# Designed miniproteins, single chains, continued (4), part 46

Each design is a single chain, and the fold is of that chain. pLDDT is the mean over its residues in the fold that is shown.

## One batch from the design tools (miniprotein)

Design m13687
Fold by ESMFold2-Fast:
Structure m13687 (fold): chain A 68 residues (1-68)
Amino acid sequence: KIDELKKKRLEFLEKSLKQLQELNKQLEEAKKKGDEDEVKKIEEKIQQLGKDILDKEIAISKEIAKIK
């Protein structure tokens, strides 16, 4: 039960890490082009991804605590 939640968390983190790496690559390209609007959009996407990761961690932690 807890092990399933930990596995789900690990899979989510791995997927999120790949998305973060792609966004960072796009951010570097936008900075090289001097596209400030694109930089802002990518930074917002990175912030949103960070929020999604935090929300998922909180949800999983609450589920583990509730089972305990």
Scores: mean pLDDT 79

Design m13688
Fold by ESMFold2-Fast:
Structure m13688 (fold): chain A 75 residues (1-75)
Amino acid sequence: MEEARELLEKARKLYDQGNYEEAVKLFEKAIELDPENAEAYRLLGKVYEKLGDIEKAMEYYQKAADLERARRRQQ
């Protein structure tokens, strides 16, 4: 849990710095450790949007939205 948060924060910094390759890897690692982290999917969608992969970006955005909705109703 702590590691997943740190990974997400690191990935965000990398994204802001333009290191998309590294950012993608860290975001993927973060969601692997915490697959219910909607924010990680959202950020990953942004990365793919920057790379011009609109279809992938949409998929991740939809995953994030679905996850956020499911998380709120999760029991």
Scores: mean pLDDT 78

Design m13689
Fold by ESMFold2-Fast:
Structure m13689 (fold): chain A 101 residues (1-101)
Amino acid sequence: MEQRLRTRGRAGVAVAIEVTRASPDYVEVQVIAANLTDKPVLVEVEVEGDERKRARFEVPPGGTASLTLRIKAKPGTVRVRARAYVDGELVAEAELEIKVP
């Protein structure tokens, strides 16, 4: 399985995507966000592959939060995108591309 990670962020907000488990039937990914600002951060997660899935979670001021997703493994490319917003402004993003043989 080949992975390609792309990240972008501003000072005080970080988002990362990690593969936590890989099996023949599924890939498990964890989206982790850290918020060192005094405002809440909203993280939107989008999964593109055989199915399109969306999820959202909030990171409290000065905190961290994570979301774990299971994605059905089929031969091809699965893309996971996480975007972090403060007051509607995009402040950080991460993208993970997974090639399933």
Scores: mean pLDDT 78

Design m13690
Fold by ESMFold2-Fast:
Structure m13690 (fold): chain A 72 residues (1-72)
Amino acid sequence: MERLERALELAREAVAAERAGDYERAEALGREAAALVETEEEELEVVRAIAEALGTPQEKIDAFKEKLEQAK
């Protein structure tokens, strides 16, 4: 879907911003990417891709999944 493709593009930009040390921009781009997906499963895929690219350990990824579940 076009929306998912845009979300993945924003996710890649977020990773680039994080590497540049612009954490505010990286977080904003990540949130925009997540908001563009149509399903919660797609949102989790985008968020996971960002977290893994940023070197986030699996424990933090799992905690993020739990937080999203609680937000339902």
Scores: mean pLDDT 67

Design m13691
Fold by ESMFold2-Fast:
Structure m13691 (fold): chain A 81 residues (1-81)
Amino acid sequence: LVEELAAHREEVYAKLKEQMSRREEIREELIAAGIPEEVADRVVELLERAVEALGAGKVEEAVALLREAQALGAAAQAAAE
């Protein structure tokens, strides 16, 4: 993952930055998927921080933030009825 992200950093950064311009849509999609608003806000915050880290060339930090966002989202989804 880290090596893959490093090899395609510019492309991934551009795509994530574009997705973060749709921050409100991402938040709404998470809530619609059964994720509580406070958790959806946290996931969006982690994604935004990952974009900043990737833009700064901090690939390992970006990967850690993305994994945290995925784990948080997956845990919330699993807890939903």
Scores: mean pLDDT 75

Design m13692
Fold by ESMFold2-Fast:
Structure m13692 (fold): chain A 116 residues (1-116)
Amino acid sequence: LPTNTVARPKLAEFLQKLLEEELGLEASDTGASVSELSEDTVLISFGATVTAPDSATPVRVSVRVVLDTKTGEVLDVTVFAPDAAFSAELQERLFEVLQANGEKIKKTIEEDEGIP
């Protein structure tokens, strides 16, 4: 995560809830930050420690999401985890979940910025 990026605690909490409720993963040690890529797009950087229901081993994952701030459309999702198959599966599932929640993600970012 960029060292000078403003922390987004509500966004981190919202993304943790999506991992737990939609994907069935146990998530902890979550953090999120937002960086502007252009006037109409942002990069969301999200980190979490996740445990799958059938796994005894927690895994640190890093997620990058490109969001269109005009539409709430998720343009890209990249997942980095130690296991390539787990990264690929999580990336596909998370893209679908995040795309369905793009407007809520946008609103949560605005709430973290104190915009009414």
Scores: mean pLDDT 78

Design m13693
Fold by ESMFold2-Fast:
Structure m13693 (fold): chain A 87 residues (1-87)
Amino acid sequence: GLIERAIELAQEAIRLARQGRVEEAARKVIEAADLLAEAGVISVEEAIGTKLRAIGAVIDARLGNVEQAQRDVIDEARRLIELAEAA
């Protein structure tokens, strides 16, 4: 279902972020947030907030702040997993 797919994407995002693949990780976080909003686990507004923070991490990585960007993407992915598992 949507929730299981969102958890899978968020787990993949953590793996990619740990490898320094921040843009790919952020894309997975964005997709997971949209699926959780569609499933009614988070609001559309919460999904927008998550997506904007993921985009911010991509910008940070491109500016050379890769370690901070990795932390931010991992934190967002973990938050989505926690919300999905609590649903």
Scores: mean pLDDT 93

Design m13694
Fold by ESMFold2-Fast:
Structure m13694 (fold): chain A 63 residues (1-63)
Amino acid sequence: SDEFQEKIAKTNIDAARKGLEKVPDNSEGKEYVKKAEEALKKGDFDKALQYAQKAFTIAMKSL
């Protein structure tokens, strides 16, 4: 359902944000979080999830 997909996307955006708190100067990771939030606002939950996962991966690679 759309509600379930939205919840998954929001959870992944939150995880990416927390990861990026450990690497605050990571501009690329912040851009992907912004893209994920913009996709979420448009109701594009698949893109929101994809961008959130990219942001999280960038944060983890910077550790």
Scores: mean pLDDT 83

Design m13695
Fold by ESMFold2-Fast:
Structure m13695 (fold): chain A 86 residues (1-86)
Amino acid sequence: MQETLAFTAEGRVEDGMSPEELRAFLEEAAGIEIKDFSVTGRPVRLDPETREAVAKALQEAAKRFKEATVHLSVRDGRVGLAVTGE
């Protein structure tokens, strides 16, 4: 069975982090391994509040899924996170 967790937060985003750096950061913060990771938008830095919210969403997904596909979208100071797994 395929499940999707969707999360959206308003937050400040700044240039300075590649998708690979962001993936590594999120894996370390959430304590999970991300199988597939994609980002729509520019390289970004997340403010601490948005960063914590994203990490918590990934931690919840990790309890349900052994493998997760993560898509991060950044648009107009908003961060959208979609996590899909089985």
Scores: mean pLDDT 62

Design m13696
Fold by ESMFold2-Fast:
Structure m13696 (fold): chain A 76 residues (1-76)
Amino acid sequence: MDDALEFGEELAALGEEGLRNPERLAEVEEEIRKKMEEFKKKNTDEEAKLAWQVAAERIAAAGEALLQAQAEAAAA
């Protein structure tokens, strides 16, 4: 359980990096996919689902924050 939460946060950090650096987005997506595949090989499907859920929620929040920051920068 703790491992799934920590792994989810790692995936979220990669996703946030991709959102902040669009030129690296494709590379970040591949890294996230690779890490998730490796995690699924060593852990249960339930743990993998929890890790992805944590990552997806965090990435979605980061995406919203990025859009807000871009809107503010464009308005300046």
Scores: mean pLDDT 74

Design m13697
Fold by ESMFold2-Fast:
Structure m13697 (fold): chain A 119 residues (1-119)
Amino acid sequence: MLEEVEAALERAIAEGADGLLVRVQDPELARELGERFGARLGEAGILGVFLGDAEAARAGAEAARRRGAPALAVDDSTGAQAIALAPAVVEELRERGVRELVGASTGAENVAEAARAAA
């Protein structure tokens, strides 16, 4: 999990992506991810998008923001299905100027394809 998010962050930086999408279901792990990767996201100017369980998404986004990253918490408890982002999430990302996403998954391998659907 941590290694998958780290690899996705390295790809996001290398590709010049606007955002990194992380699916989260565990609030403690989400917080650790935000704390570990928040500084690097902020330095790279990449938006951290924490998507999944409401409490986990909030914990990750708040931890990332404390480390200097712009971050969103999105309640999407459908979490395991990554083929399409909810229309409201796509609209929010578009309004924030996020056009390219790289996906990191906590067990949903199709997140990387869905994360590139930003307009």
Scores: mean pLDDT 68

Design m13698
Fold by ESMFold2-Fast:
Structure m13698 (fold): chain A 66 residues (1-66)
Amino acid sequence: MTYRVTLSGPVTSQIGIVLRLIGDPHAEVERDGPNTYRVTLSGSEEEQQALVEELKAEPGAEVEEL
């Protein structure tokens, strides 16, 4: 599945989220704007849902399914 992730808030928090995604072997991250990222998830459906829920729980992160 492919998601649009929009990040707001402190730069240190945004960097942490981006590094988490880049470090995930089942996530492909592409910059889609100044604070917007296109994230394509692979792996199992359960693993994909767990990562989406993790992202939605981050302060200042908005996740939209494309």
Scores: mean pLDDT 79

Design m13699
Fold by ESMFold2-Fast:
Structure m13699 (fold): chain A 70 residues (1-70)
Amino acid sequence: ELTEEEKNLEEKLKLYEDKKAEIAKILSDEELKKYNELMEKIKEALKNHDIDKAKEYIKELEKLIERATE
C-alpha cells in the first residue's frame, strides 16, 4: 500500500510539473510562489521516502489549484 501510494504521488507530481505553464496562468503571483514552494517540498519528501509529508504537500497543492479555478 505505501509503495503504491508513493508511486501515485510521483505520478501526480509529474502531472503538475507537465501542467505548470497552464496552472501558472491561473494563479496569482503569491499563489504561484506557494505552488513552486510546494512542488519543491514534494520532490524533497519523495526523495527522502517521506510518504506522509509528500501526501500532505500534494493535498495542499491540489487545494490551491481548486481554489484558483473558483
Scores: mean pLDDT 79

Design m13700
Fold by ESMFold2-Fast:
Structure m13700 (fold): chain A 95 residues (1-95)
Amino acid sequence: SYTEKGEELFKKGEYGEAIEYYRKAIEENPNDAKAWNNLGKVEFELGNLDAAKTYYEKAIELDPNYAEAWENLGKVLEEMGKYEEAKEAYEKAKE
């Protein structure tokens, strides 16, 4: 799938190409929570914290039980200095 190809590129550090494949995955299926979460992960690695937060929130909107997306939201909130919000996100990841 496009999501799997994006993950392969992300692991290789090919962030620009990973974004292109995750966008293709979302174009084919806008409800692909994994693709949204993975797009957030690449933006986080690039230091684009606002974009990462937005994409993790979209993944959670699509799948409220997506533990990895809640964990990733916690990490980006910590990097933004939003420690109380980060704590709440981490607690959601445990449920």
Scores: mean pLDDT 90

Design m13701
Fold by ESMFold2-Fast:
Structure m13701 (fold): chain A 74 residues (1-74)
Amino acid sequence: SSVSEEELTSASYLVGAAVALVLGDYEEAIRYAKKALEYNPKDYSAWYILGKAYEALGDEEKARRYFELARKLE
């Protein structure tokens, strides 16, 4: 209950998403962030990464929605 395999798996995907985002690999960042959210849907960092990646890809509507979700969970 204190630490879970799901939390560790989510954190691993989140790290992958953050690295992909920094490298400009926005589609890979989206893929890993979505995987992180499958294990921890309340991870505001993963929603924020989705927002940043979609913003970079020009999908302003999805970016705004994901940033709003991230802010609500922060």
Scores: mean pLDDT 83

Design m13702
Fold by ESMFold2-Fast:
Structure m13702 (fold): chain A 84 residues (1-84)
Amino acid sequence: KDEEAKKKIIEHLKKALEAVKNGDVETARQHLLEAIRASGELSDYNLQLKVLAQVLAALGEIDAGDYEGAIKTLEDMIKFIEKS
């Protein structure tokens, strides 16, 4: 179950990352919201909280126009989930 949820989260985070790199902030926001929805499928509460915190950080960075920060946050998050 968690492995399937992690794959969904990673897929949405990767799509959000590419959208941010292309300046498509609406598509990025959409995929970040889908990553939050997928995180609700995780049985690991600590991992779910980590995903929620990092996605909210990335959304805040996008809203502030800090696309470099958002890219780094998303890259770090993808790496963390892939290792978990």
Scores: mean pLDDT 86

Design m13705
Fold by ESMFold2-Fast:
Structure m13705 (fold): chain A 64 residues (1-64)
Amino acid sequence: SEAEKILKEAEEILKKAEESGNEEARTVAAMGLKEVKEAIEKGDLESARKTVENTKKAVEEILK
């Protein structure tokens, strides 16, 4: 499902942040995953998608 795809993407972002050893990236990724899970629980797939895209961009910016 679309929700499963979004959730997996958010989990992969967190995994990448954790593997980087950067605590700021890990914190941002963990917050993003929490927001994605809450949006999916509410059935708001549009907000979940936007949150995962914003989280990915923020983590990439922190990690260069």
Scores: mean pLDDT 85

Design m13706
Fold by ESMFold2-Fast:
Parts: C-alpha cells; structure tokens; sequence
Structure m13706 (fold): chain A 63 residues (1-63)
C-alpha cells in the first residue's frame, strides 16, 4: 500500500501527525491491516497520546 510506505517515511522523518493521518486513511480502507494499526500506535506514542497508542497496539496484536 502506498499509504503505508508514505507513513513509514514520515515516521522516519519525525512527522508523526502526518503519518497518523495517512495511517487512519489506510485503516479506513483496510481495517484488518495489522501493520497499519501498529504504525499508528507508534506515531501516537511519539505524539504523547499514550492511551490511544496502547489501544491501537492491542488491536494490531489481535489481528
């Protein structure tokens, strides 16, 4: 997925808010994509949104 590739690049560059937006779009298109949930959790953790990050990390582990 182009969205996942772009989000990984944004995370590497420290652009966590932009990465989270792309990952939310990826999840909207495929909610069973465990990698998208895991990367969204990582981006949210970097943004200090720890409670949301934990929730989405668990979602990725259940897929």
Amino acid sequence: SGLIRAAKHLIKEGKYEEAAELLEEAIKQDPNNAEAWKLLAEALEKLGKLEEAEKYRKKAEEL
Scores: mean pLDDT 87

Design m13707
Fold by ESMFold2-Fast:
Structure m13707 (fold): chain A 70 residues (1-70)
Amino acid sequence: SKEEKVKELEEDIKRIERGLEATRAHVEKLLADPSLSEEEKAALRERFERSLEEAEKKIEELRKKIEELK
């Protein structure tokens, strides 16, 4: 049913959001390491920014699918 598909998409969004929060916490912990070079910190920030953009785009696509099913 449409209701079941909406629930699945909403659960997918929640999983992505949970994953992002866990990744953010992990990256923040790594960035707090004083042994990391500025180059390593910059690389970590860039990778996280790319992951964040990809996740936000995926969430937007899932939200559009939910709206189409309403």
Scores: mean pLDDT 85

Design m13709
Fold by ESMFold2-Fast:
Structure m13709 (fold): chain A 68 residues (1-68)
Amino acid sequence: SAARLEQGRKRFEEMAEELELAVKFLDAAVVIAIAKEKEKNGIELSEEEKKELEEAKRLAEEVRELEA
């Protein structure tokens, strides 16, 4: 029935939102890891890289709070 298709579409949208958050968290974690490795090797972060790192840390904290 049409009702089953609508329910499936809503569940798919929910799963897509959950996946988007997981991907954003993973992307943020990668950015943080790369920045940490650069700093460990004495490589100074550019101003653009610093902005990207701060945004990544913000996103990671937001996702962490949602999972807590």
Scores: mean pLDDT 78

Design m13710
Fold by ESMFold2-Fast:
Structure m13710 (fold): chain A 70 residues (1-70)
Amino acid sequence: SEELEKLRKELLKTIGEILRLIGEIFDIEQQLKKNPEDEELKKKLEELKKKLEELKKKMDEISKEIDKLK
């Protein structure tokens, strides 16, 4: 199914975005271990974690659409 292939491609793209974001979060958490008082890094970490939750929700929605087409 063309629709199933499109959803699978979107799922893979979303997974790629999640993995990149997890990498960014990890790097900032490592920086915060060295500079725990850095308010700018704390704010950036909060923003990235919020984006991660939004991407996880998108991934779940795509997965549910794929399941409906199986």
Scores: mean pLDDT 87

Design m13711
Fold by ESMFold2-Fast:
Structure m13711 (fold): chain A 85 residues (1-85)
Amino acid sequence: RHPIFDLLDPGRELLREGEAAEAAGDLRRAAEAYREAARLFREAARLLREKGGERAVPELAELAEELERLAEEAERRAAALEASL
């Protein structure tokens, strides 16, 4: 029901696609998948912070931090692959 799940499920699928593409040597596809996953995770984290900020719910803040870490890792991985292209 909450819009973040419309972002989280595709984001997780894109991480899996990126990992599979990277393992197969398709570095361009892997980088694209990682960048899109990072974008979705950052958007989900922003929605959680906006929603959680009003009520200061610790669980929402922790989830937002975790999603931001996942996005940062995906962005770093994409940048590394792009640098090798």
Scores: mean pLDDT 79

Design m13712
Fold by ESMFold2-Fast:
Structure m13712 (fold): chain A 109 residues (1-109)
Amino acid sequence: MTIEELKQELIEEIDRFIEALRAHRDAPKETVLAAVRAEYGRVSALAQRLIDALTAEGKYEEALKIARLHVELGRVVDELESAPADQQRTLLDRLIEVLKKLKEEVKKI
């Protein structure tokens, strides 16, 4: 897979994750967490593959920008898993914001 193919696949999976978060906004916490884990697993795997590909091509600055957002994304997912239900909507909005930032940085590569 080329860097361009990884970028396109990651952008598509980010858009699917955002759509899933919006669709499950009012769902029970267990349903939300199941959807988040599934979508996060796909986005995280593609982000790591893109970081590895950028690093292999000596694009260290780009790799570091994506890696920082990948770490931030994981932190928000972890926070959502431990948070009470009344904070769910706020954390889903924060997760969407981080995903949008990740998408914009991927587009700049």
Scores: mean pLDDT 89

Design m13713
Fold by ESMFold2-Fast:
Structure m13713 (fold): chain A 68 residues (1-68)
Amino acid sequence: MGLRYLMEAGAYAVAGAVYLSLGDYEKALEYYEKALKYAKKAKEAGHPEAEAVIESLEKAIEEIKKKL
């Protein structure tokens, strides 16, 4: 179960990175926040490897918010 959340987190993180590369900070933030939600669910479901993903996403979200 938790693996599906980790895969969803990855997919949303890729979408966020694409929008970030296009300078669309609002869309990048939206997708990274979705990625963070699923990464947290993956950790809760027993995937401790999701912690590194959570940390990376939280840092990226903070940096994007500084641009908005």
Scores: mean pLDDT 83

Design m13714
Fold by ESMFold2-Fast:
Structure m13714 (fold): chain A 63 residues (1-63)
Amino acid sequence: APGTIVRALRDIPKLTPFSLALKKGDLLLVLKVVNEDWVEAQNLETGEVGLVPASALEVVGSV
């Protein structure tokens, strides 16, 4: 859901120009759920915004 804080479960390389590279343990703010497979999120460490695979994320909180 938008406003959810999520954590990356594993390292993920940058797969497309629109996606984020993630490291295991990265914290992200969910901005929008695009579909069942992808969310738009901001990496709270880097400030980068992009698409991330929903399957790679664990919910840890909300704002």
Scores: mean pLDDT 78

Design m13715
Fold by ESMFold2-Fast:
Structure m13715 (fold): chain A 71 residues (1-71)
Amino acid sequence: SMEEAKKLLEEGKKAFEEGNYEEAAKLFRQASELGEGELKVEALGYLAEAYRKLGKGTEAMQYLNEVLEML
């Protein structure tokens, strides 16, 4: 649901701020799968940033390209 997606995005942002990029990536992925429109774009953008922080640049670029395709 959209409410569930918003909650997951919020939890992911908290994990990201705490430096837990693995947990943040998991939460952002779940938010992007349940979210639509602007929320999905935001979740995918944070997912890409979390992968970048984890040193997974190729995966980060793949999610950034998905965001670009939605714009």
Scores: mean pLDDT 86

Design m13716
Fold by ESMFold2-Fast:
Structure m13716 (fold): chain A 65 residues (1-65)
Amino acid sequence: MPKYVLLATKDIKGEGKDGLDVKKGEKLEVLGAVSDDKLLVKNLDTGKEGVIEKIKLLENTEVIK
């Protein structure tokens, strides 16, 4: 699968115990889908992995080539 790298354009707050918190300017790699509305992502700046809602990623990130 092609790797998608996202740049956080705003702070993102993860929800629940598996949620990943992201700060503006941090880079995220999409690792896969957890459910229809949630993605497993890795924060490339912190090395942490967690779940973020797809809609939050679409609204608060930009796709980097």
Scores: mean pLDDT 79

Design m13717
Fold by ESMFold2-Fast:
Structure m13717 (fold): chain A 74 residues (1-74)
Amino acid sequence: GSELDEEEKELAKKAKELLEKGNKEIVKEAEKIAEEEKENLIVTHPDEERTRVSRVTAEALRMIGALIDAELEE
């Protein structure tokens, strides 16, 4: 299956829900950082970095989602 893609999808879905709740700034900033990291890595090693970038992106989104979740749940 697409374990990393599914995890990224769930985190992205949660992040979108939090964005609509008014945490757009936090998610936008973090996603921008993750995208810049991803772009740099893909340019260097396009085929091998894809898996690594997916993992890094998933972890970044997970951390961001957790931070936003903590802020909203409080």
Scores: mean pLDDT 56

Design m13718
Fold by ESMFold2-Fast:
Structure m13718 (fold): chain A 65 residues (1-65)
Amino acid sequence: MVGDLARAVADFTATRADELSLARGDLVEVTGGSLAPGAWARVRDLRTGRTGWVPASLLEPVAEL
């Protein structure tokens, strides 16, 4: 259940060290937090292996693969 894949629907620039910058189309694994509207999700960037917080509204779940 946790560890679902998601993709960024828009660019996001981290403003804090705990946040993760993502480009539109980046694939991430959701490792924590919440995907509810207005919440923040903790994700791992599959390209860099880095983890951080992003707005849940930035992410759409991916069921492919």
Scores: mean pLDDT 76

Design m13719
Fold by ESMFold2-Fast:
Structure m13719 (fold): chain A 61 residues (1-61)
Amino acid sequence: MDRETVESMVRIAERLAREGRLEAARAAGDAAVAYGEKAGLPQSFIDEVRARVEAALRAAE
């Protein structure tokens, strides 16, 4: 299920950010957004994914 796949990818990005692996976290977040866009998920969901990744990266700084 596309939403479940994106949720798993976002959780990986959030974990990488907590581990201080900011470059890997950003790449994982970008991959999650790209997957969601290709899967035709709602823009509101894609915006939420971007916000979650950005928040995780900011919290790790």
Scores: mean pLDDT 82

Design m13720
Fold by ESMFold2-Fast:
Structure m13720 (fold): chain A 103 residues (1-103)
Amino acid sequence: SKEEEAEELLKKAEELLKEAEKALAAGDIEKAVKLAYEAAKLAFRAFLLTDDPELQEKALKLLEKAVELLRKALELAPDNFEIHEALGIVLLLLAVAKVILSK
């Protein structure tokens, strides 16, 4: 079902965010950014697949966590354009999800 697919995507996104947090703590900024960005894409895909408000809320929380990690990566590497790009895209995904949820 769409709900089962959404749950699997959210589970993968959560694992990627945990790996991103560990990579960031280890100073691997590039890995942390790639993992956080991938997690955000999976969370947004899950959000679009499901009509379950609990899964939609979980997807929003994972998108917000990805933003948190990308902002922290940006503090460590403020001149890195890839972090600015990833953060910009993830913020757009979060904004779109919030607009859809409000309709």
Scores: mean pLDDT 90

Design m13721
Fold by ESMFold2-Fast:
Structure m13721 (fold): chain A 96 residues (1-96)
Amino acid sequence: FKEKADEWEKKADEYEKNGDYVQAGGWYLRAGSYYDKAGDYEKAIESYQKAIELFEKAGNKRGAAIAYRFLSNVYEKMGDKEKAEEYKKKADELLK
């Protein structure tokens, strides 16, 4: 299961090296979703944070907002309600 997400992170790295930050962010978002589904919240957080960084480099506010929402959901599952609410507000702010 983790092997599939690792393959997607490698694909994201290739897009990033080619300057395709939107595509790279999208693949990290997919990898994060797979880690989240597997219960690997640490890797899910890392992948979502990388997706946010790449979407911000691309100026893609919608992509960054989606990644912040997924990050918020992971923190909620971990019982960190304060961080969950913080990242949810960041997502909502980007969509204004």
Scores: mean pLDDT 84

Design m13722
Fold by ESMFold2-Fast:
Structure m13722 (fold): chain A 56 residues (1-56)
Amino acid sequence: SMEEELEILRKQAEKMGLSESDIEALLEAYRKNKETLDKFDREAEVSKMLHKLLKG
């Protein structure tokens, strides 16, 4: 899930010694990019389902 991915990213950034403000900026950028990628992933998933249905 998005929340699990953000938690992992936060922990990695904390280990790298990023400031809280930099961590928040990174998480927000990840969220926005992930929302965009999830739109493409949905289209790809629908395409795969249609291919499966049409071929049996």
Scores: mean pLDDT 71

